Designed miniproteins, single chains, continued (4). Designs and how they scored, part 27

Each design is a single chain, and the fold is of that chain. pLDDT is the mean over its residues in the fold that is shown.

## One batch from the design tools (miniprotein)

Design m12903
Fold by ESMFold2-Fast:
Structure m12903 (fold): chain A 77 residues (1-77)
Amino acid sequence: MEAARRVYEEVAALAARDVAATNPSEEELAQLQTVLDALRAVLLDGRPLSSLPPDVARAVRAAATMAAKKLGLPDPL
């Protein structure tokens, strides 16, 4: 639970930094929010990764793996 929460917080922090640096469009912000909402549902609420659309599941997996590696935590997925 704690590792999954830390991974989610790291992805959210990275996304916030990227938004601040790049000034993304409303569509890009909506796509990013979709991935963050899906990541939260999988990591914090126990939603199965298989319940996500394949493209969203791939993005969620990649984000979680990258953040876990950066933090030195085990892969939560």
Scores: mean pLDDT 79

Design m12904
Fold by ESMFold2-Fast:
Structure m12904 (fold): chain A 98 residues (1-98)
Amino acid sequence: SKDIEEFKLRMALHSSLREVKALVRRVGAENGKDQADVDRVIALADEIARRVQTGSISVEELREMVEELVRLIEKVAPERAQAIRENFRSLVKQYEKV
């Protein structure tokens, strides 16, 4: 059961990271001038996904990287940042219990 719950949490995290990348690509395309900030969000989201997939990340590091990801998202899509922060904080708390 613990392995299944960890797998579900990993899938939820990967799904959320993919949704964030899609969001910043759309918002960045609409504005045109924030491509460097969009690229930073995508790069950090991909790094989080990679480290989670390889098991090379602690819960503490995941929390820190997620908070940095939300800070970068605030520069591109500030109206969505709070909801995204709450979602990622919820996922990190669930990882602490597995």
Scores: mean pLDDT 83

Design m12905
Fold by ESMFold2-Fast:
Structure m12905 (fold): chain A 85 residues (1-85)
Amino acid sequence: SEIDQLVEKLNSLSAEEQIELLEKELDELRKEAVKNNDGGTLHLVGHLDQQLKGAKLALDNGEDPEEIKDQLILLGEQLVRLRKR
């Protein structure tokens, strides 16, 4: 599945690389939502963007990368589900 493919890819990356990938994926989803005038998706993308910024701040503050990775994988799953709805 697309969720399984993204999760497998994320598991092969460092926390910093996971953040970079998810920022790119969210930006692409945001652009598509703007093109489609999909305010509901834009609102949810905003929430995921705030969660991603929180994870980046936690990593910058020296929090455990493995705990951050677990949060980023869950965020990635939410992103794929949002894209398919």
Scores: mean pLDDT 85

Design m12906
Fold by ESMFold2-Fast:
Structure m12906 (fold): chain A 68 residues (1-68)
Amino acid sequence: QTITVDIAWHGKNGPEIEAVEKKFGGHIRMLFPDKHNAQAVIPANKVEEFTAAMRELSGGHATVDPVA
């Protein structure tokens, strides 16, 4: 099954977020380039790895939070 996550990263990082998300077998549900926010649908068993990859790519500036 999949989990929807909210992604926040200051700046216009849409292409970088999409590249990481595709690598983990998910897809972007909604992208807000002007707000540097995205929602992504990620396989449930990949959420932790995706979160770690986003933190590494952003130097700790990106946050990934599961949507309830």
Scores: mean pLDDT 71

Design m12907
Fold by ESMFold2-Fast:
Structure m12907 (fold): chain A 106 residues (1-106)
Amino acid sequence: SKEEVLLVFLGLLQRVEEEHELSREERAALIALGLALYEKLFGEVPEEVLNRYIERAEELGISREEFYRFVEAAKEVLSKYSEEEIGNLTEEEVLELIREVLRLVE
């Protein structure tokens, strides 16, 4: 299900954040990947969910405008993957997605 893919991916993002020392920009990319998947799976993000993701980015010193650029980059990166592929990603593959997002926002 879409809900199951979302929960698996968000759990994977949480593990990457907890087990790896990430830069400010890498953490912003990670947050953006979570929001981008939500939109990919459901088309619309509830305002409450959107606001939580924006607040997480702002705590890193990333402005709302800058964060939206990360989200657009993350959407482009995730557009290359099916829902089934996203549900089967590894931590190492998520680190690769973070690098791809950062390449696009340079």
Scores: mean pLDDT 87

Design m12908
Fold by ESMFold2-Fast:
Structure m12908 (fold): chain A 91 residues (1-91)
Amino acid sequence: EEEEALLREMIADLERLKKENASVEDIYGLLERYAERGNRVAARILESLKRGDKLTEEALKKNPDKVIKYSEEERAKRAVEEAIFWLRTVL
């Protein structure tokens, strides 16, 4: 099916970005491109990742000295792993 083929393509692209240590912007950009092609799963994953960013920012404002600060590289790794996880669970 068309949707299933797109999900597999997204997983392959995200796994490639993970191996290349791509930036958070590259990962979000990939998901945005798939969402623009009509993929609602990509759109939902991107929304979830951006919500996580806002929650982290809010926690940092409340307890700046007690929030774990991830490097940009670690944020990218976590984002791509989360996206792959959700895509695999949708199947």
Scores: mean pLDDT 78

Design m12909
Fold by ESMFold2-Fast:
Structure m12909 (fold): chain A 83 residues (1-83)
Amino acid sequence: GLSFEEAVARARELIEEALRLGDKALELGEKELGLEALEAAGLAAIELGLARRFKDREAALKAVELGEKALALAKEALEKALA
């Protein structure tokens, strides 16, 4: 499994990518799914903030899970925007 530091780094990368793709989907007019992706990324960022503040590995792993969900939503939003 991921160490605390690896989970924090992975969650940050997932959140940054989800925000980038979600913003692009919004720019292309996919507002509903784009906003859903950004909201999911926000939830992941809150969990990551808690993990970093308390050095909580479980919270860091939860941030990874939430970040993966946010990225999946952002990819779906962008795919629909490009169709």
Scores: mean pLDDT 89

Design m12910
Fold by ESMFold2-Fast:
Structure m12910 (fold): chain A 78 residues (1-78)
Amino acid sequence: LEKVAEAAAKGAREGALQGNPDATSEYARKGVEEAGGSPLQAEMAALASRTAHRAGFTPEQVANAAKAGAYSAGLAEK
């Protein structure tokens, strides 16, 4: 869970630094997938990070949103 969430955060931060919400969501998704996360964790990390980026949050806040999304999805799946 922690490893997947950290990977989501790292990906989202890298995407956010490019200034593109689509890159943010794709990097968050890729991070989750590479860390062995579920499809739901990847989708929630991508959605949360893209939403935060579009809302004008900082790269660190976008990374935190991706992390929270992956965590919440992982907890729901158990």
Scores: mean pLDDT 81

Design m12911
Fold by ESMFold2-Fast:
Structure m12911 (fold): chain A 66 residues (1-66)
Amino acid sequence: MDELKERTAQAARDFYGDRSGVSRKAFYDAMDALIKATGDPLLAAEAMGRGIDEFDQAIADAAAKA
């Protein structure tokens, strides 16, 4: 379960960063796998939100160092 949540967060971060079709497919596949495993789409939404927050933090950290 934690591995599927982490994969969903990572895929969301990757998709939010590059907006590519490949990253979008990986993100949707990860969310679908997590929903199938848990039966709870809210857990998938929470993992997605975490990935987006991690992306935003990485951008802020990069800006502070530039």
Scores: mean pLDDT 75

Design m12912
Fold by ESMFold2-Fast:
Structure m12912 (fold): chain A 85 residues (1-85)
Amino acid sequence: DSSQQQARQQVDNLVDQMRQYSDLGVQALRNGDLDQANSYRSQMRDLGDRAIQLGRQTGQDVLSYASTQVGNVFVYSRRGFLQAS
């Protein structure tokens, strides 16, 4: 199904942006800019919510995929923030 393939690609793009904002947030925290770090973390969460919503609209296979990918970025992000603190 081309719609499922397009949705998975959109999830991948959102997840890639989440990783970028996670990395920017970790750098902001290392620089002592807590407001900037919190802003990037908020943007990362918003992108994650969009990926999950896309999965809900598309079907269970894409939802499962999006949930796994978003979860992996949150684990990655938590490690980065803990190391920067």
Scores: mean pLDDT 87

Design m12913
Fold by ESMFold2-Fast:
Structure m12913 (fold): chain A 98 residues (1-98)
Amino acid sequence: MDEVIARLRAAVLEALARFAEVLDGADLEAVAAVLHSSLARITAAIRAGDFAGARALLDEMVARLQALVAASTSNPAAAQEILDDLEARLRALLAEAE
């Protein structure tokens, strides 16, 4: 379990660093806030053994990030690529953890 949580945190931090290269100011702050909040909630669900809840929280996070990326004035195409990669990594980690 701790290994899955460590990989989840690493994936989110890597995605945030990549978003920082393509998003500026308020767009980056909004994305960072969603990532931090969602990471805490997903981690809590995983620790509780609630993998269905963790997947629902991941779906909610992706939907929120997708709306922010679509509204971004900086570089929406590059931000979408980062989001797609993060989603794929997190879904794979949740499947392995179950």
Scores: mean pLDDT 84

Design m12914
Fold by ESMFold2-Fast:
Structure m12914 (fold): chain A 86 residues (1-86)
Amino acid sequence: EEEKKRLLAEAYRKLAEAFESVAQGNLDEARKKIEEAAKLFREAGLPEDEVARIYTADMVLAVAASIDPENAKEAAELYRKKAEEV
């Protein structure tokens, strides 16, 4: 249970880092961080369909947020809060 919570927190931190990279205009780094988060969610025991949904949604959001850096910053803040709350 505690290890699962740790992995979930790490995954959400990676998503926060990904959107921080989007805000800085670094989409390559953002993609790597989203991929790392997906791996951590899988290790935490999330079903493959849920991991795939998270991965796809966050990739789409990263592209959309690259047009507006304020949206990327907001997404990063939300994921950092989620990491702290697990």
Scores: mean pLDDT 80

Design m12915
Fold by ESMFold2-Fast:
Structure m12915 (fold): chain A 87 residues (1-87)
Amino acid sequence: GTMRSGSIDVTGRYTTYTFTSRNPQQAQQFGQDIMDFSRTMPGMRSTSYQTYDNDTYVTTTFDNFDSARQGGRTMGDRYNMDFRQTD
């Protein structure tokens, strides 16, 4: 569902996704969904996720900053979230 809170941060070649779900099972499923979606993005090199309680943390590494920024925007559009960049 679209009723998740979270942030998308782009720093250099890295995009970090932080989301809060309603329960730990949903957080784990969301991490897997974000990883699977990140794997479809142009210029993606690697992606990994961790969960803690209701929170999901995903880090994706891209070939360059432009690919990371595009990935952040694509993720924001899919999950109805704003992305932020810090370069």
Scores: mean pLDDT 76

Design m12916
Fold by ESMFold2-Fast:
Structure m12916 (fold): chain A 77 residues (1-77)
Amino acid sequence: SMKEELIEEARRLAREAEEAVRRAEGTVAPERANEARWLVLELRRLVGALAQADEEEMPKLLEEARRVAEEVRRVVE
């Protein structure tokens, strides 16, 4: 279903963000690594919210997840 596809994309974003943070450990300042870890927790929260959301709210939540994932990338680069 479309709902399952959107949830899976959000889960993929969270997994990719976690991997990016893991690889950046020891290469970025501790403060940036900690910020990125908090952003990953926010991504996990958004995945949970998507699973509970009505189809009308899902695009907005997915866009928010994409923004948070991009923020993780910026913090660890």
Scores: mean pLDDT 86

Design m12917
Fold by ESMFold2-Fast:
Structure m12917 (fold): chain A 67 residues (1-67)
Amino acid sequence: SMEEVRKAHLEAIRAARNGDSEKALKAGEEMVKAGGGPEMLRRIADAARQSGNDEAAKGLEELAEKA
């Protein structure tokens, strides 16, 4: 549902910005399972890079390639 996508997207962004790469990747995967697209994963990856979290950014970009 859109609510589940939105909730997972917000959790992924918060985790990515806080340096929690594992949580960011898990939330990103949950977002895709709820119906979120690869474009949303790339936005989270962008937020991760801007916060200095290159590990989460790379993982989220790899998830986007497979989504």
Scores: mean pLDDT 83

Design m12918
Fold by ESMFold2-Fast:
Structure m12918 (fold): chain A 69 residues (1-69)
Amino acid sequence: SIDELIEEIQKLLREIEEKGLMSKEVLELETELGVLQIEYSVFKDDPEKLKEIEKRLEEIKKKLEEILK
């Protein structure tokens, strides 16, 4: 679910911060997460928009996982 994706991304961001791997790219991904969380709260009844949000959250998660490798 979108809620589970947000929780997973937040956990990855915490791990990045704890390991001292913070960068401009990480800050940009964290900012985008914040925007997507707002969009999720506003467009909860729009299935097409929710699909776009989920896809972008998956992309953020993948990028953060690559940074942790």
Scores: mean pLDDT 86

Design m12919
Fold by ESMFold2-Fast:
Structure m12919 (fold): chain A 65 residues (1-65)
Amino acid sequence: SVEERARRALEALRELLAQDPALARALMVKEMGPETGAALFEALEAGDDERALALLVAHFRRQGR
């Protein structure tokens, strides 16, 4: 499901953020665009899992068929 994809992405992004925050931010901006990517990075840094998950779900719904 989209929700399962979003949860897996959230876990992977948290691990990347812990190892390399600059790369994590760059990847989020590249994949989601500057506004949404920056918002996702800020949500993850703030520990706002609800907002981060909502942003990922919305992104995958826009990209999915």
Scores: mean pLDDT 83

Design m12920
Fold by ESMFold2-Fast:
Structure m12920 (fold): chain A 72 residues (1-72)
Amino acid sequence: MDPVEEARRLLEATKAALAAGNYQEVADNVIRLLGLTDKALAETTDPEVKAELQRIRDEAMALLRAHDAAMA
């Protein structure tokens, strides 16, 4: 499976979990997404793929901040 496609699927699952109020799933999915994107970024030499992975990672971090704010 393409790591970009896997990261996108996980990001969409994270958005759905946040919208549904499944905060535990949001945290778990973000942790998995960060690990996946960090590994893919270390292995990828294509700058376009790196840019997309970084964009997905940044969006996941924004979802985690929203999760933390909701639980505070």
Scores: mean pLDDT 79

Design m12921
Fold by ESMFold2-Fast:
Structure m12921 (fold): chain A 61 residues (1-61)
Amino acid sequence: MLSEEEAALLESALVAAGVPPEVARAIAQGDATPPEYRALVERLVEEAPHLAPLLRPHLEA
């Protein structure tokens, strides 16, 4: 679903929000968001609405 560029942007945004790099990469590659990081991902959508199309599938998992 995500291009390499979109996946890299999502990974960088998650790491900047405080998600560990290995977890951020897994989420960017399409893995479900672990429950402990769901609140950070939801906040990132609120603070960076332009990333919402990249983050929304991970919030629905």
Scores: mean pLDDT 71

Design m12922
Fold by ESMFold2-Fast:
Structure m12922 (fold): chain A 89 residues (1-89)
Amino acid sequence: EELYKKFAEASKDLALRMAERVGPEALEIAREAVQYADELKDPKKKAKIYGEITRAAYEMLRDPERGLERLREVLEKAKKIAQEEKNKS
C-alpha cells in the first residue's frame, strides 16, 4: 500500500519533469492530465496514467506531432477515468 503511494508520487514527478523538458505546450497538457490523475483514489491507477504521460512526452522528443496526439489522448483518458470514479464513489 505505502510502496504504491511512493511509486505514484515518483511517477508523477517524472511525468511533469519530462513534459517540462519537452516544452511549455507539453507541460500545460501534462499538468492538466496530472490534475485528473490526482483525483483517482487507487495509487496503481494514478501511476499508470503518470507513466502514460511520461511516455507520450518522451515520444514528443522524437516525433512532436504523434507524441502530442498521444499526450492529448492520455489527458482525455485521465479525465474520463476520474469522472467515472467520482460517479461510482
Scores: mean pLDDT 82

Design m12923
Fold by ESMFold2-Fast:
Formats: sequence, structure tokens, C-alpha cells
Structure m12923 (fold): chain A 69 residues (1-69)
Amino acid sequence: MTNDQILDALLDSLKTRLSPDKLAQAQQIVDQTKKTGDLDGGLEKIESLLSPDDQEILRQQYNLLLKRS
């Protein structure tokens, strides 16, 4: 699985959990992360948009995607 596929899958999992404003910010972070290749920096920025509960979900989803790549 490519970094772009991981980012797209993470963003998709957040669509039901984020407000429209936060989802738009997450999309911008994903787009920027795809251009820079800085996956760690992109994930930190996405986490900063999330509640603690949603951060734990993101971490779990990321770990599952890493096992598939």
C-alpha cells in the first residue's frame, strides 16, 4: 500500500467523525503531505484537528494500514 493510499484511507475513515470544517482542513493536510512526502508531519497535523477519542481511532486505523503495506 502506498503512502497516498494510506492517507486516502485515513481521510475516508474520518469523514463520519469530523465536522465539514475539520474535514476540509484534513483534506488540505493530506494534499500537502502527498506533495512533500512527510507522512509523520502530516499525521501530527491531522491529529491536532481531532479529539483524544478520534486520535486513538486514527492511531488504530494507521496501525492496521501499516500491517497491510
Scores: mean pLDDT 77

Design m12924
Fold by ESMFold2-Fast:
Structure m12924 (fold): chain A 73 residues (1-73)
Amino acid sequence: KVDELIAQAEAAGSAGDYRRQGDLLVELADELSDDPRVAASLYLQASRLYRLAGDDEAAQQAEQRAQQLLQQS
């Protein structure tokens, strides 16, 4: 699943589909939630991609999840 999510995120990025790439990075972060620093980094990357896609709400939600994980680390 992790390898598949990475491949799908790379394909979405190559296609310029920043919304889908952000969604895939959120799913990857959820899968890697046992490593809170890695998961937080992925949520922050997803937040930037959501902003590029014009989805400020999704970007803010991803950033908030990253901040929560960093507080727990």
Scores: mean pLDDT 81

Design m12925
Fold by ESMFold2-Fast:
Structure m12925 (fold): chain A 98 residues (1-98)
Amino acid sequence: SKAEAIRALLEETTERLEAEPDKYVENLEWAAERARELGVDALAEALEVEREVAEAKKNGEELPADLKAQLAALRALQAALAAAELDADQVLELLAAL
């Protein structure tokens, strides 16, 4: 199912980020492309924002105001989902389905 494919993508992404911390930006770019291929545009956009933030931090660059606003909105959504008293696995499944 699409949900199983999204879960597999998130598991592989987590394994790649843990195994190769030096390639954090590259692994987020890879994950965003895989999410786009699965047709989960909202997840692909969220991963791309995280990649842009990670790249700016790696380069020592100040985050643009619009990118800061996008990151803040994503974190607010994550907090709202957590406040619904869902299990962490359920929250991750909902974020993956978006």
Scores: mean pLDDT 65

Design m12926
Fold by ESMFold2-Fast:
Structure m12926 (fold): chain A 89 residues (1-89)
Amino acid sequence: MEKRERAVELLAEAILIEAELQGIELPEERARELAEARVEALLAAGYSEEAVELFAEAALLYALAKKTGSEELKKKALELYRKALEIAA
């Protein structure tokens, strides 16, 4: 899967989980639209596809950590987020 396409899919899933946690019923198509807009905004800001993919993966793991209460997933999300910031610099 291409990095940009994978970033959109990961962010869309994260958005759906966050909506579920807030008690919001969000259509999958709308989550994908929001994810695509965020990915395009990050790329337009000068972030690499690799950095954007890592941000997306971190967002998904953080959403899953909130849903499951997993401290391990939260820690991994923060590690990926830091790595994304490092390569974005």
Scores: mean pLDDT 84

Design m12927
Fold by ESMFold2-Fast:
Structure m12927 (fold): chain A 73 residues (1-73)
Amino acid sequence: SEEELRRGREELARLLANGGSRRLRLVAEAAELVERGADAEELARLVLEAGGSEERAEAIRESWERMKEELAA
């Protein structure tokens, strides 16, 4: 749900406030893109830019599509 995305963003912001690393900044950027309705390719690109693997990027693509379906319900 949108509430779950908001909760996730709040938790990420809390982690950033406690001394956020570059990784946490990129994760916060991804959360913003998710809230704005960004597509899976934008999220996958951010994961790769953050030094994530192709496997992680694929997991994000699959997870994002499922999450969008749940939010639409």
Scores: mean pLDDT 60

Design m12928
Fold by ESMFold2-Fast:
Structure m12928 (fold): chain A 80 residues (1-80)
Amino acid sequence: SVEEYVNQALVYASQGKLEEALEYLKKAVELASKDVDKNVGILEWAMAVLKSLGREELIEPVVEYAKEKDEKLGERLSKI
């Protein structure tokens, strides 16, 4: 699920495993793009958590990937 991918990504991010964190965030984005209205809130929360952890370097790649999958999803994540 989107929640499982987000939770795993946040674990990796907290451990400093940025490549693995980004991989799982991209998996979450891919799955969330299938139903944006249902899943966007979980990703917005995840992005806010990443900022609070000081992992801002993950934000831009995730937003860019989201824009490639769905414009609405990418726009909402870019405002965090």
Scores: mean pLDDT 85

Design m12929
Fold by ESMFold2-Fast:
Structure m12929 (fold): chain A 74 residues (1-74)
Amino acid sequence: SEEELLEEARKRIREALDKAVKEGKTFPQIVAEAVRVVDEILAENPDLTPEQRAKLYELAAEEVRKAIEEMKKK
């Protein structure tokens, strides 16, 4: 289902970004990591609708924002 796809995507993105933050990656590197994971998910799911693709990008942007805020809070 779409809900299951988005939940799995959020988990994959979050895990990748949490790792990047723990490794001391820079903001551009954290963004690049999120893009890499989204590209992998899109490649695995070529039949996604434009609406579903947009939701994936929105979800990725939200997780990036959270990771950057976590870095700022120390």
Scores: mean pLDDT 83

Design m12930
Fold by ESMFold2-Fast:
Structure m12930 (fold): chain A 78 residues (1-78)
Amino acid sequence: SSSPVEDVEKERDELLKQNPDAEAVRVDGSTLNKVKPGDVITLTDPKTGEKRKAEVIAKTSFRYEPFRHAAYLLVKYL
């Protein structure tokens, strides 16, 4: 028995397994709804703290619970 947020995290991990050179970025539901695979967006690279262009490879479902929610993009930094 997994929670809705845990289901999204499992979906994230499965997508990362299929895309081993991609990185997972947590986003809000609004951001998730505005982007699709193949889009190029600007994100802060967590390794450097700098703004970088990234290609969206995949996205998870958006799920929420009373005090938390989760959605992820899989991205490849350009």
Scores: mean pLDDT 81

Design m12931
Fold by ESMFold2-Fast:
Structure m12931 (fold): chain A 94 residues (1-94)
Amino acid sequence: SVIEKIRELNEEFIEELRRILAAEGHSQEEIDRWIRGIETMMDEVIALVEAGDYEAAKSAVRTMAALVKHEVPQAAAVADEWEERVLALIDEAE
């Protein structure tokens, strides 16, 4: 399903973010705290897609990608790829 594909992309994105933050010298506690915030936003995107609120879901995706690029500029390329792929899946669900 589209939801399963989005969850897979979210997991891949989280793994890459953890790798980048660890490489930049962040502690495990700092990484876990920040990632929990990202996972909460990801769950919100999934809930919006499940509700059929596709425009709100796409807006949330763009907001999260922009936040990641602002807070972790080293992750800009992976954030852009995640955004593009998730938006395409949401468009498929419409």
Scores: mean pLDDT 89

Design m12932
Fold by ESMFold2-Fast:
Structure m12932 (fold): chain A 96 residues (1-96)
Amino acid sequence: MTEEFVKALKRAFDGAAEAVRQGNRLEAEIWLTLAAMIAALYVNYLKNQGKEELAEKVEKVSREALDRMRAAIDQGDPEAVREAGEEFVKKVEELS
């Protein structure tokens, strides 16, 4: 299940990076919203599995990554969006 969430998150960050590259801010904001929803679903999944401490760590890492993604979108930096996604994935995998 972690692999499915990681794959979905990568798609959302890649989609946002491409939207930023094309100057499509609305599409980038849609991808940011989807990334936030995917992260929230994963945190909720971990809580339902009784993994409350892991859920709290993933929630913190998600918040930091989504804030970086938002800042990168606002600055029009597609590379920073992609880097935020890669760091998020690595941190989630390290917690698993």
Scores: mean pLDDT 84

Design m12933
Fold by ESMFold2-Fast:
Structure m12933 (fold): chain A 95 residues (1-95)
Amino acid sequence: SREEQQKLLEQLKRLAEQAIQALDEGRVEEAKRLIEQMRDLGLELLDKLNAPPFIKEILQRTADGALLALDEGDVEGAKELLEFMVKFLESLVNS
């Protein structure tokens, strides 16, 4: 339902806020764990939206890119990818 989709999106936004806060506080391993949770929950949301495989691939690549950025010490790049992930999913739910 639309209400279920909005609830999942709200949970995703909350995880993103927690991940960004963890990064701001230097808690990189916690942020990585939260990003993995965002990926898994985002894929669940996309399944409920009946999103085609290429949309799921965009989400997967974005989450993997954020994790890779953190492995390389690029905290700002990871934050930009997290913000993109949230806006991307929000645009799909609100379309």
Scores: mean pLDDT 89

Design m12934
Fold by ESMFold2-Fast:
Structure m12934 (fold): chain A 69 residues (1-69)
Amino acid sequence: MVEGKVIGIEGTKAVLDLGRSEVRVGDLVYKDGKLIGAVTEVTENRAVVDLPSPEMVKVGDIVKVEPFE
């Protein structure tokens, strides 16, 4: 488990301040104990999360990322 901050939202995608040293594609993302999405893209300094309900998440929110495996 690792915590990250939402630093951007674009359509159905959120950007987290986490990179490839902290998270992997396929990791599950939770807010307040609820599954809100999954990591779909990772760079050195950023992770992109697909959000089926992007209105549930705001810039500045803290989310938890857990390994899918």
Scores: mean pLDDT 80

Design m12935
Fold by ESMFold2-Fast:
Order: sequence, then C-alpha cells, then structure tokens
Structure m12935 (fold): chain A 80 residues (1-80)
Amino acid sequence: SEAEKIIEEAIKKIEEAKTVEEAIEAFKEALFKLADLGVISIEEAIGRILRLIGVELDSGGDLEVVKKFAIEELEEIKEE
C-alpha cells in the first residue's frame, strides 16, 4: 500500500539521519503524508510529533534514542 511505502521510506531516512534534526524532519514529513492519505488524523500526527520532541528534550538530543522512538512510532502505525 501507499501508506506502507511512506512508512518504509521514512524508516530508511531516519536510519540514515546524521543529526536529530534530520530524523525529526523525516518523521514529520511521513506523519503529514499519512494524515493527507487519511491513515491517521492531523491531530494524531501533531500529537506523535510533539511526543518525539519530548523524547528529544528528555534524552538531551541523543540521536540513537530519537531514531529508535521515531521508528517504533512508525511501525506502530503500520500495524494498525
């Protein structure tokens, strides 16, 4: 499906990200694309993005922690 392609492409971009900013941008882009397709609501997309920003702050900008959380969130959407 198109949603699965968006998720898989986003996971690859997040895995390849060299900075926290790149990982967050890839995650945001994927969530807004999924919202445009009606896979998730815009409110859910915003909520998940804010949650990732919280993880960034709590981890002190740990790239590995941010990547792991972002990928797990996308995999959760793929299963639902």
Scores: mean pLDDT 87

Design m12936
Fold by ESMFold2-Fast:
Formats: structure tokens, sequence, C-alpha cells
Structure m12936 (fold): chain A 82 residues (1-82)
């Protein structure tokens, strides 16, 4: 539904804003990938380019990427800390 799409766009934009405001907490490369994927998904939804099935697939993919971003925030990395 259009109302559901508008709600999803808002949620994705809020996720994008959170990552942008908290970039210092995340791996920079993974954060940039997440931001790019969020922006691309927002654009596709706005253009009506996705079926419900395709939208669900894209949402699962972004959920996995956001999970990877959170996981990468805390394992012990072998690089020298700042």
Amino acid sequence: SKEQDETLIKMLEEAKKWIEENKDKYNPELAERALKKLEELIEKIKKGELSEEELNKELREIAKLLGELELDRNPDAEYEPL
C-alpha cells in the first residue's frame, strides 16, 4: 500500500540518519555500504519499482547488512586503537 511505502521510507530515512550521526561508532566502509543500500532502496520505493515480494527481499538484505554493521562494531579488531 502507498501508506505502508511512506512508513517504510520514513523508517529507512531514520536508519540512514542514525548511521550518519553515529558514523564514528561504526566501520567506515560498512557504514558507507549501509548508507548506499538504504538510499537506493528509498529511491526504488519512491519510484514504485518494487513488487511486494521484491520489497520484502530488499528489506531482508538491508536487515542483514545493518546486522553486519552492528556485529562489526564489536569484535576485537587487530588494528591499533586510536
Scores: mean pLDDT 76

Design m12937
Fold by ESMFold2-Fast:
Structure m12937 (fold): chain A 60 residues (1-60)
Amino acid sequence: SLLEKAELIRQHIDSLPPELREPVAVALLGPLKDFENLTEEQIRAALDAATAQVLAANAP
């Protein structure tokens, strides 16, 4: 359901270190704009990809 998808996204963001929450949320604006039409697997993949991108950008 839409609520389950929204909760999955919220739980993922809340599980991140505070300093990563805003950058990851911003990185998800494009990939998750139509999240209602995505499967849970597609949403999980987008969450993982955005988190990996932010971590790579934050490397020294």
Scores: mean pLDDT 82

